# Ledger of designs, part 101: designed miniproteins, single chains, continued (5)

Each design is a single chain, and the fold is of that chain. pLDDT is the mean over its residues in the fold that is shown.

## One batch from the design tools (miniprotein)

Design m19733
Fold by ESMFold2-Fast:
Structure m19733 (fold): chain A 71 residues (1-71)
Amino acid sequence: MLSPTEQRVLSVILLKGKATPAEIAKELGLSQSTVSKALQNLKERGLVEEVAPGVYKVADEEKAHQLLDQQ
């Protein structure tokens, strides 16, 4: 299961299509370091990818939806 922080980070990227750690941190009221750790974990799981320097998008939207909630 994703942690609550990882779920929130993944949801923001899905909503925006792509986002930077600073944008995600601002949206969620988290530190950029907390968001960066969550992004590293999501990237290791193949759920997000870095499409440009510091810009992330969901790599596997089907799997992301399965992990967040498909209802």
Scores: mean pLDDT 80

Design m19734
Fold by ESMFold2-Fast:
Structure m19734 (fold): chain A 96 residues (1-96)
Amino acid sequence: DEELEKFLSSLPEEAIEHIKKAAEYIKKGDLKGASEHLKKASEYIPEAKEELLQLADYIETLESKEEAIELLETVAKYHENKKLRLIAEYILKLLE
């Protein structure tokens, strides 16, 4: 996806590393660990910071990897913040 690639190229490496770690923690079922790394990534993405913090808080309340994936699919398809949709899309690609 050209739009996703352009977005990722615009982010600091530290933001990308935290997003990758969030995906790794989701894959392991550690949703609290995933939340912490999404909060760290938000410090590097000011245009989506508030929404990313809110997403992180939601993920922390979930009970399973499957629920986190369902939430991320909903965000990627329907969230009004385009950058948050791209972040969710990227996390979903990393979980494949």
Scores: mean pLDDT 88

Design m19735
Fold by ESMFold2-Fast:
Structure m19735 (fold): chain A 70 residues (1-70)
Amino acid sequence: SMEEVKKLLEKALEAARAGDMEEARKHLEEALKVETDPEVKKIIESALKAIDDRVATEVGIQEALEYLEK
């Protein structure tokens, strides 16, 4: 559900902000498995590809959350 994806993305953002990139990756991968919207999947995949760059990962997660709120 959209609510489940939002919760996983919120957890990923919290982990990324804390510098826990392993936990951020785990939650992003879980969100990607549940998400059905191809545009949101693309944004999540971009965040995963940028996982070594904490700031880029945070921005990617925020973009996915903003898309789900529209």
Scores: mean pLDDT 80

Design m19736
Fold by ESMFold2-Fast:
Structure m19736 (fold): chain A 91 residues (1-91)
Amino acid sequence: DTDALIAALEALRAEALANDDHPLDEHGAKALHEVLDMEPAVLEEMRRRGVSILAAIAEAYIRLLRRYPDADVLPDLSVLRDLAESIRFDR
């Protein structure tokens, strides 16, 4: 259920914005462009808002699911958390 996945991603984004102070920097933006094929202009807008890496990942998947609801490409939320942690520690 795409709506349930979007709701779970929105909850993850809200959690990340409230509790994760690891901001999306140039390294994180480059990693998200390479791994998730995110548009550089979208990543730059996210950086200007001061969102965290995990929040940016959640927003990327929400955007993808809303644009392509039949896309069978979303991993589970633990994989998204692991991706955020990987980007943070590879600095």
Scores: mean pLDDT 74

Design m19737
Fold by ESMFold2-Fast:
Structure m19737 (fold): chain A 86 residues (1-86)
Amino acid sequence: SVEEKLQFIKDYLQSKPNLRITQPLYTSLISGKSVPGLEKELIETAIEQLLLLDMDKIEDVLEQLVILSESGDVIDAEDLLLLIQN
């Protein structure tokens, strides 16, 4: 369900204390909705597309996002969208 996907995303991201991600994207992902601010429309699109994926694919996307973050990159909505659309 969408609720299970949102809870999984929230729990996954909150378990990663060293995650380097833009604040609007992080806040939107843990709340499950786009917040006002920079890249609102892009963040909204990324969240909608992420929620269309099955749980295994969501986990894969989040794992890749964390790997990119741990390599020194700051992850934004465009980075997330590219991982979803591969």
Scores: mean pLDDT 81

Design m19738
Fold by ESMFold2-Fast:
Structure m19738 (fold): chain A 68 residues (1-68)
Amino acid sequence: EKEERIENLKHLVEVAAERLIELGYSAETAEAAKEKILKYIDEHGDELSEEELREKIAEILQEAVAAA
């Protein structure tokens, strides 16, 4: 159950990275954001709720966009 949830979140992260490129951000920016999010999910995904993970994913994406 948690394993499937983590896999779904990883897929969402890949889709979000593709959307960043579609919006005109560089592939480097999208890849950096994806890497940070995937690392966070790997480190904390088994301990945090889906809601908490989604909040952190949004935070990292916003920071990557702001830094671009």
Scores: mean pLDDT 77

Design m19740
Fold by ESMFold2-Fast:
Structure m19740 (fold): chain A 58 residues (1-58)
Amino acid sequence: SAEARRLEDEAVRLYTLGRYAEAAEKARQASREYERAGDHESARKMLRGAEFLEELAR
């Protein structure tokens, strides 16, 4: 979906800026949108990315 891709792109942008907590939030939002669209593979990728980013934000 366009919304899921937009949220994923925002997460990547925030990651490159070192804004890990915000990047994690956008990745979780992207995961939910991918799940809603039936893209379970991208949803799992985004969820794992969010968990990794949350670890970096500690």
Scores: mean pLDDT 89

Design m19741
Fold by ESMFold2-Fast:
Structure m19741 (fold): chain A 86 residues (1-86)
Amino acid sequence: GMSQQVAQQIVGLVRDGRVPVRDLSRILSQFFGVDESFVIRQIRQNGGRDGVIDVSRVPQAIISIGQRVGRQQQGNQVAQSLQRLM
């Protein structure tokens, strides 16, 4: 499904245990239907620093975004798929 496809795209961005915030924000903004600026702010609040976020923190960042935009189930599904692929 779309949640598994999104999780696979995120895994493809992982370099040295980190994910680029810009690429992650683009994927998540399209998936949740929200502005990239909003997603970047949420990623920073969930441990994003210096343009990257540790892959271990990405599932919780996605869950937090889903909760804030009223798409908690979709957020949880992507986070679970991502954790399964890691």
Scores: mean pLDDT 89

Design m19742
Fold by ESMFold2-Fast:
Order: C-alpha cells, then sequence, then structure tokens
Structure m19742 (fold): chain A 67 residues (1-67)
C-alpha cells in the first residue's frame, strides 16, 4: 500500500546519517509521487540539528500510523 511505502521511506530517513542519504530517499519519494513525504524530508533537511530533523520525521510517522 502507499501508506506502507511512506512509512518505509520515513524510517529510512530517520536512519540516514548524511545529506546524500536523505537526498536519495527524497528522490525515491518524488518518483513515488508522494508529495507529503517529499515536503517532510525537505523540511527536515532545512533544519539545523539532527534532533530537530528527527522530531519532524517522527511526527509524520505518528500521523501516518494513527490514520
Amino acid sequence: SMKKRQIELLEKALKAKTEEDLKKILEEARKLGDDRTVAVIERAMSLPSEAARNIVLIGELLDLELE
């Protein structure tokens, strides 16, 4: 399902250690047509700390799991 793929991409983003890894996941989301995940990853990449990035990614995962 689309929701399962979105969750998998966000989990990969949480495990990403480099900007290059995040860009690869962003391109996967773009190819999937998942505008929601694209926006979340772009926002996470704009944030100055790993902690802030993780908060954004976890928040989206929680929203998806509760839907």
Scores: mean pLDDT 80

Design m19743
Fold by ESMFold2-Fast:
Structure m19743 (fold): chain A 67 residues (1-67)
Amino acid sequence: MTLTKEQAIEVGSEVAERLAGVPKDVARRALSKILPEKITLSQLAEILEELFGIPRQTALRELKELV
């Protein structure tokens, strides 16, 4: 599954807030700077691990629940 940048910002910021306690607006701002126009769930999980320290497998499970 591929997400648009806007979709990836929405679900990625939700995961960052729920799993890492990052305020949603802060997570949205960070993600908007680095995300491409199209991204897979696996690539988004990698980025969440790099930016917020969320284990990739945990991020991927949460992302699948939100899409």
Scores: mean pLDDT 85

Design m19744
Fold by ESMFold2-Fast:
Structure m19744 (fold): chain A 60 residues (1-60)
Amino acid sequence: AAPEPTIENLIERLAARYPELTLAQIRATPLEELLAFARENGDGGAVALVERLRERLAEE
């Protein structure tokens, strides 16, 4: 398995799923809003990425 992804890796993966969003926009958006956005789109992969971001940010 790959090592645990960094916050930057998770943000980059989110940006890859939503190329219309810039990295700066994703970084500036509250995690609760990103989670709601992912759920509205039915994107389970994006939901998982946002939940990992919450865990990593809570650790720091």
Scores: mean pLDDT 74

Design m19746
Fold by ESMFold2-Fast:
Structure m19746 (fold): chain A 79 residues (1-79)
Amino acid sequence: ENEKKAEEYLKKAREYVEQGRYDEAAIWYFEASKYYEKAGKKDRAASLFTAAGIYITLAVLQGKEDEAEKARKHAKELA
């Protein structure tokens, strides 16, 4: 159930966005992107990967450079 896992991870990402926890949101957007890619939803996966990058930038703007770097590293490990 790759699409169902992607939806679960997307829900987590959105919950972290609502909390202003953009570094954690980015991690779950990367996870959701990976599972949408596995589900054949390539356009959706690309959009969520882009969203993850935006939230990493927002985390840096919050002064969370170390947490943003951890999220970047997580994305590389998913590749």
Scores: mean pLDDT 84

Design m19747
Fold by ESMFold2-Fast:
Structure m19747 (fold): chain A 70 residues (1-70)
Amino acid sequence: MQEAIEHLVKGEELLSEGRYEESIKEFDKAVELSTDPRILRRAYLSKGESYEKLGKYEKAQEEYKKAAEL
């Protein structure tokens, strides 16, 4: 549980720094390490934002859909 939160927080920091590809990798780690719907939702929403910033709108929509299905 703590490892998943650490990756989530690091991903959010990278996203705020404009390091979008690196933020996505950290959010992927948070998703792999957690079964908590609150952590998963936050990771999917933030990953969607990272994809939007990269202009990958279809991938962003897929991530937002995953968050909505939790």
Scores: mean pLDDT 86

Design m19748
Fold by ESMFold2-Fast:
Structure m19748 (fold): chain A 92 residues (1-92)
Amino acid sequence: MSSVEKLEEEVKELTEKAEELAKKAIEAAKEGKLEEARKLKEELEKIKEKLKEILKLAKLGGDPKLAELAEEAIKRVEEMIAEIEKTIEEVE
C-alpha cells in the first residue's frame, strides 16, 4: 500500500515489458521487418520516458533505493535500444 512499493513494482514491470519488446524488435529486424522493429523501438523509448518520470519522483521524494532501481532500468533500456538500432543498421 505504500506509493514507493507500487513504484518499485512498476519499474520491475516496465523493465520486463522492455525485455520482451526488445527480443521481438531484434527478431523482427533480423527477419527484415524493419518497420515492425522501429515501432517496437519507439515503445521502448516510451518505457524509458516512464522510467525517467519515476526517477524524478524518487529524487524529489528522497528515495535512494527507488532512484537506483530506476537508473539501472533506464540504463538497461538504453542498451536494448542501442542493440535494436545496431541490428537495423546491419540489415539495411
Scores: mean pLDDT 85

Design m19749
Fold by ESMFold2-Fast:
Structure m19749 (fold): chain A 74 residues (1-74)
Amino acid sequence: MGREAVERLREAAEALENEEVRREVLEFVERNREALERALEEAAKEIGREEMEKLAREAVEAFAEQARRKDAAA
């Protein structure tokens, strides 16, 4: 479960058009792969797989937004 969810996060990140943001999101996912797998597996137990996959895509979008905002705020 968690591994498949992380793979969907990676796929969503690869779909990002901004190359620098895509690289940062992919690096974050790879760097935190074990923690993300664990967190997503725990979330899936509570809310189910389909809802967790939806939240995972939304999280990638939110992370990309946050990364762009941090660069603008610095």
Scores: mean pLDDT 69

Design m19750
Fold by ESMFold2-Fast:
Structure m19750 (fold): chain A 81 residues (1-81)
Amino acid sequence: LEEEIEAAAQKARDDALAAGYTPEQAENWGNVARYDVLYRRAVEEGDKEKAREYINLSADYAAKLLPAVVDRTLARAEAEK
């Protein structure tokens, strides 16, 4: 499980860096992926309370990234003018 979590987090960090996010933003993308893996595992185990907790944590990290996603989208739109 820990190996699977770290592999998913690393892939998310690598993908974010390739997309042009900062290392700090990439780490937040890694945390989204990490808690998503934990959420899926909790669902498989039938632990509804942990599943809810982990999906909420994943959503919190995703929310921290929303301003950066918006900024990048606006910057691309402005560059096309």
Scores: mean pLDDT 79

Design m19751
Fold by ESMFold2-Fast:
Structure m19751 (fold): chain A 73 residues (1-73)
Amino acid sequence: SEGLEKAARRIAERLKPVLEQQIELYKKHPDDPEAQEKLARLEHRLQLMDENPVKAIEEIEKEIKENVKKARQ
């Protein structure tokens, strides 16, 4: 659906600056394994937003749903 792709691209464009800021923050902690794991995840997500924005948004939605389920337990 062209509407879905257009919506996903708009969301990706708005999220990119936020993800880039988070990436720069975690890059300042090279000796922190937790920060480096988060950095790798954010870099993967940023790349996916460029290559397949629909898939990137679907992965974010899935993570949110899983986190909500865990928070209710």
Scores: mean pLDDT 80

Design m19752
Fold by ESMFold2-Fast:
Order: C-alpha cells, then structure tokens, then sequence
Structure m19752 (fold): chain A 63 residues (1-63)
C-alpha cells in the first residue's frame, strides 16, 4: 500500500468502522500481509468491520 492509501484506509476504519487508532493500524498490517481481499475478510470476521466498509477499503487499496 502507498502512504496515501494507508492514510485513507486508516481514516475510514476509524470514522466509519468505529475502530481505535491502534486497531486501525493493526487492520492495515493485516491487509498488507494478506492482501486487500483476504485482509478485508479477516478484519470483517475478527475486527468487527462491516462488509460495506471493507469493500470501500479494498477499492482504495486497488486504486
């Protein structure tokens, strides 16, 4: 992920996903390690992120 993509994803996770800064940073690491599609599925299941928010994140990561 680019720094700009990470910043956008972080803001969405906090503002729309309801995550703390620490949780958002953890979710970004998962996305970087597993890729955006698999990482998004992981944060939905374990991070409490909605499918709608996860879809937005995947679109940013693939931009």
Amino acid sequence: LTPEQKEKIREILIKEGGLSEEQADGAIRVIEELGPEIGAQFIIKYGGVSEEVAKEIVEIANS
Scores: mean pLDDT 80

Design m19753
Fold by ESMFold2-Fast:
Structure m19753 (fold): chain A 68 residues (1-68)
Amino acid sequence: TVADALKELQAEYNKDPAVKAELIGDDTLVITVTGGVARLIGIALRLIGDYPDLEVSIEGDTIIVKGK
C-alpha cells in the first residue's frame, strides 16, 4: 500500500544524517534535507524515477511525497 511504501522510505532516508523523514498520518511523507540544493534535487529525482505512482513536490528545503 502507499502507507507501507512511505514507511519504508521514512526508514531508508532516516539512515542519512543529512536527511530527516517524517510521516504525517499514513498518506504523507515529509523529507527535510540539509547540505544544500544539489542533495535535495538528487533525492527528489530518485523518488520520481523509482516511485512513478507517488506525487513528489519540493517546498523550500523539504520534499513532500504522497500517493497519487
Scores: mean pLDDT 81

Design m19754
Fold by ESMFold2-Fast:
Structure m19754 (fold): chain A 60 residues (1-60)
Amino acid sequence: SVAERMREEARKNKGKVAKVTSKDEAKQLALENIERMKRWAEEEGDPEAQKVAEEIKKKL
């Protein structure tokens, strides 16, 4: 499902974020990925995927 793919993307993004040395860069990268996932969820019209995007955002 879209929600599962978003969770996979979140795990991949954690790996990328962990490789940046700046906290500001890490936050910016994570925010950009969350916004992309939110748009993805809106395009699919999946409310579960939208909730997953919000959960990921809150964990930042």
Scores: mean pLDDT 70

Design m19755
Fold by ESMFold2-Fast:
Structure m19755 (fold): chain A 82 residues (1-82)
Amino acid sequence: REKIKEELEKKAEELLKKAKEEKEKILTDPSLALPTPSREEMLEEIEKKMKEAEELAKKLKEAGENEDEEYRKKVLEEVKKW
């Protein structure tokens, strides 16, 4: 049980790190941004994605404590789709 909790916490940290790197790319290198939408629209999209990543990270930590295997699988699938 404790091992599963640690694994899920690690996945949560990796998810948040990935989201932060995506945001930094948009903020620091506009050449990586889509040419079509405005910069503000791109920042709003990435901020929404970061909020989703934070919620998923919270769910991953809760799934590690909750022993519900179905909930754990569902959260991992949501992380995969993000």
Scores: mean pLDDT 70

Design m19756
Fold by ESMFold2-Fast:
Structure m19756 (fold): chain A 67 residues (1-67)
Amino acid sequence: GKKKLVVVDVDEEKALEFAEKLKELYPDYEIEVITAPSREEAFELAEKLIKESKEELEVYVHGVQVS
């Protein structure tokens, strides 16, 4: 399967703009965008996704790589 990359942000527009830039750099990656209701919940969601992933998952929160 394709390598997966997740973008998490509280601002949907910023998340989508960042994901668009990542698509140009990583065209073979499957990129998912998730909007969180708060910055705290964005980091909690990222940690949960990393912990539950069986494969290496690249996660970005507010434009910063956390995994």
Scores: mean pLDDT 79

Design m19757
Fold by ESMFold2-Fast:
Structure m19757 (fold): chain A 90 residues (1-90)
Amino acid sequence: MSPAEEAAMRVLEAVARMAEELAPLVKEEEAQEYLERLEEAVREVAEEAMRLAEEAVRAAEEGRLEEAERLVERAEELIRRMGEIAREVL
């Protein structure tokens, strides 16, 4: 894989792990209301995580591998924070 593909895959894996951990905790009948609360609660953190992920992919494409690694780590930290918020709004 290219460094840009590796950066993108790491962010996607973090999101997938968060979703897998939350899925069994959400009741089908409450899913829509939960998703609406979650979207509102995580909006700013999600936007920042996406911005960092996009910057990480760009940095990797440009060969700035140390910067890309730092940006991926920050994005992963924000995704973990989103998971914490998601559990709080259950």
Scores: mean pLDDT 81

Design m19758
Fold by ESMFold2-Fast:
Parts: C-alpha cells; sequence; structure tokens
Structure m19758 (fold): chain A 88 residues (1-88)
C-alpha cells in the first residue's frame, strides 16, 4: 500500500518530468515483482493504464505499456527496459 502510493506518485509525475520515467517505472515494477508484492503490482498496473488512457496515448503505445508491465512482472528485466524505451 505505502509503496504502491509512492509508485503511483512517480507515475503521475512522469508526464511532466524528463525522459526515462517509463524506464524508472519498469525498474520499480520489476523490483516489486521480485519481492512478490502482487497486490501492489495489480493496483499499479491499473493506475498506469488509467493514466495512459486519460492522457490519450495511441492503442499501440498502450499495448507496449501493457507488454512492459507484463515483462517486468515476469522478471524479464531486459525486455521490460526495451519496451519502456519504446513507450517513451
Amino acid sequence: SHMDRVIDALFEGMGLAAAGKFVELAKRIYELAKQGRDDELNALEAGAIAVAVGAGVSPETLKKLREMIDAARAGDYEKAIELAKEVE
């Protein structure tokens, strides 16, 4: 819950921040997945998708964001970072 709120705040700030924020988000999801914090990850995924939809990102960008989250949650660090760079 506490970490989820911290990650959500980071994600909310990413649209106003320098490039690399999606990479930072992917790294945070990866670390939470390593710790087995699935409830926080489910909430973060829902929040990230809601923010992206609200921001009017393309269907292709939304698909890549979902794939990034899935890769990070599966422990595929390299794929998650590659997809994060494509979403940015």
Scores: mean pLDDT 71

Design m19759
Fold by ESMFold2-Fast:
Structure m19759 (fold): chain A 61 residues (1-61)
Amino acid sequence: GAKDEAIALLQRLVGMSEANAEAALETLQHFSREAAVQLLMREGGLSREDAERVVDLARQL
């Protein structure tokens, strides 16, 4: 599902464990879409396209 895909992307692109990816997704839900995208770009090192994909998947939960 969307959660599993978002976790897999965070593990692959950021190098997070599954548990850390789940915690990150929960945290991102408390931010606006743009703030969450910027956080993933700045702290996770993701491109804007990859950050938007992760945030959009997290918001489908």
Scores: mean pLDDT 80

Design m19760
Fold by ESMFold2-Fast:
Structure m19760 (fold): chain A 84 residues (1-84)
Amino acid sequence: SKEEQLKLLDEATDLLTQLLSLLRRNEPVPDSLIEQLVALLERLKAPKAIIDRVRNFRSMDPASRRALLSEISKWLQEKLEELG
């Protein structure tokens, strides 16, 4: 439903904010948060290319990690605008 999709987008946006905060503080990102992000993106039907990059998050340099989260943030914002 539209309500369920909005809730998933809200949860994914909150998780991205948390992940970006950890990266800005040079704090380690728990694997559990990456797994949560993958699950949310799969439920939101995000592109396979984005999901695959999230699965490889631990192997990325810090700049690539920030770029990926920024790209996901823009995609989530676009989906929110499509639903509103």
Scores: mean pLDDT 87

Design m19761
Fold by ESMFold2-Fast:
Structure m19761 (fold): chain A 63 residues (1-63)
Amino acid sequence: MSEEIEQGQRYGTLAVIYAAQGDVERAEEYREKAVEAYLRAGDEKGAENIRKGYEEALKEGGL
């Protein structure tokens, strides 16, 4: 994997963790960074998966 995809995975994981905990501000920050990293790598599918994972995590956090 490229460094950009690895960065996207790290930021995506953090976004999901914070979203599940109800920390929307940090979750949004890391979601944005993850999506940008995947898009820079040319991985539009990866960026979409981050968006969907974030939405799912928000539901688990009761938001």
Scores: mean pLDDT 78

Design m19762
Fold by ESMFold2-Fast:
Structure m19762 (fold): chain A 55 residues (1-55)
Amino acid sequence: MLVSARLEGVKPEDLPALIKAVKEAQEAPSKEEAKKIVEETAKKIGAKLVSLTVE
């Protein structure tokens, strides 16, 4: 599925973890699970999730 997220406050060292999370979300079995993966990763790296679209 297509996952598009806009985040603020992402540090360069956290980019690999965020990229991995987006890939996992794209392969998630449901839109709800995809959203959870992105939201939890944003919370863990201390970034603000401004928008999230899952198609």
Scores: mean pLDDT 80

Design m19763
Fold by ESMFold2-Fast:
Structure m19763 (fold): chain A 62 residues (1-62)
Amino acid sequence: SPLVEKLAEKLGISKEEAEKQIVDLARLAEELGEEVAIQLAKKYLGVSEEEAREMIELGKKL
């Protein structure tokens, strides 16, 4: 996925680790709510709100 590759490059991690971050973020959205997960992704991963929303949707499908 282009989002997985972009995240891996941005964070300096492997594609496998980027996929794990995406899955973990989707799980956090289920547990704590989407808006909380978006704010955490923006703060800790340095992604935009739009990228965070895309990550949550992708993580639900992985």
Scores: mean pLDDT 83

Design m19764
Fold by ESMFold2-Fast:
Structure m19764 (fold): chain A 69 residues (1-69)
Amino acid sequence: DLDAQVEELARRGADELAERYGATPQQKEEIYRLLLDGLRAAQAGDIDALRHYTERFRAKVAELRAQAA
């Protein structure tokens, strides 16, 4: 079940980042969505979408890091 594996990877990544930076449940869900969409883009071979979601993910992590400081 590839879809379930992708969802579990995205959820685990979001949980780890939320714990590390003290993210709210809403921020954790935003990270989960970005990771999920990025992983799905990679799986589909959509390099443009993968790049877009990777850039947005980096921006969100930077936002969390600034909030935690």
Scores: mean pLDDT 84

Design m19765
Fold by ESMFold2-Fast:
Structure m19765 (fold): chain A 67 residues (1-67)
Amino acid sequence: AALEAAQARGAAALEKAPQKALEVAEELKESDPEVARNHAEAALRLAEKLGDKETAERAKRLLEELE
């Protein structure tokens, strides 16, 4: 059904969202640390909600580097 297909697509995008936010934060950490921190905070929050321990730990380390 359309609702189930939309939920599946949404879940797949959500599962990748913390990784994508972390990638952006890592790219921006030297050029724009404020924007990088915002993306890293979003990645950490989302990864914790999804139980993605690896991405959460990486985001946490990046935030420590950004202060």
Scores: mean pLDDT 72

Design m19766
Fold by ESMFold2-Fast:
Structure m19766 (fold): chain A 64 residues (1-64)
Amino acid sequence: KEELKKLVLELIAKKLEIIGLELELERAKEEGKEEEAKEIEEKIKKLKEEIKKLEEKIKELEAK
């Protein structure tokens, strides 16, 4: 119920953050800033892992 809504909103928020980071990654690559690009890629990877955990938790709550 309430928990599911909160998790879904958090999932959406994290997906939007990834879109923003992907745009920053594109800029870093265009500017030839390889180190910045790697840092952004690591942030995206961490967010994707968090999204996977949220998706699993949402699935568990839906499986009731």
Scores: mean pLDDT 81

Design m19767
Fold by ESMFold2-Fast:
Structure m19767 (fold): chain A 63 residues (1-63)
Amino acid sequence: KLEELEKAGQAGNIAAVAKYLDDEDPEVRALAVRYLGKLGATHAVERALSDPDPLVREAAREA
């Protein structure tokens, strides 16, 4: 799943990356947020600022 997320992020596929924001693994969600930040998906990054996991919130702040 991480390889699939990285491939989607590198390809600029915002919709494919955004589906990982609902993943049960906070490391996967944090990586998705970092790619969404690079791709300019500001609304998705703002949503991640309210994530229950501090790792995901920090990724959103750095994006």
Scores: mean pLDDT 79

Design m19769
Fold by ESMFold2-Fast:
Structure m19769 (fold): chain A 59 residues (1-59)
Amino acid sequence: SASLRQQLLEAIGRTLRLIGEMFDLELKGTLTPEKKAKLEAQIKEELARMDELSAELDA
């Protein structure tokens, strides 16, 4: 099983990749409202996970 620290680092990595993908699509002019909504939802989910993991590490 992954440690809380490892899970947090992995969540940070996923968040950065999703943000990078959104910027890449925006720069290429291929970011549709549907793709944007999906990426924003995924980013929001990862940020929520990071908040939970960070709270557990501080406990």
Scores: mean pLDDT 85

Design m19770
Fold by ESMFold2-Fast:
Structure m19770 (fold): chain A 55 residues (1-55)
Amino acid sequence: SMEEARRMVETFRRLAPSLSPEAREVLRGIALAEARRFPPEVQAWVERELDAILA
């Protein structure tokens, strides 16, 4: 679960610099929807990591 969450965040980090702001928002939404299957603490970690990438 955590390993899968890290791969999702790594994929987002890799793709985000090449995306428009609109595409980043769409990808973030998809990643957060996928993260719903993880435990709440892992979901919170994913959300913080994605927000940090976009800061």
Scores: mean pLDDT 80

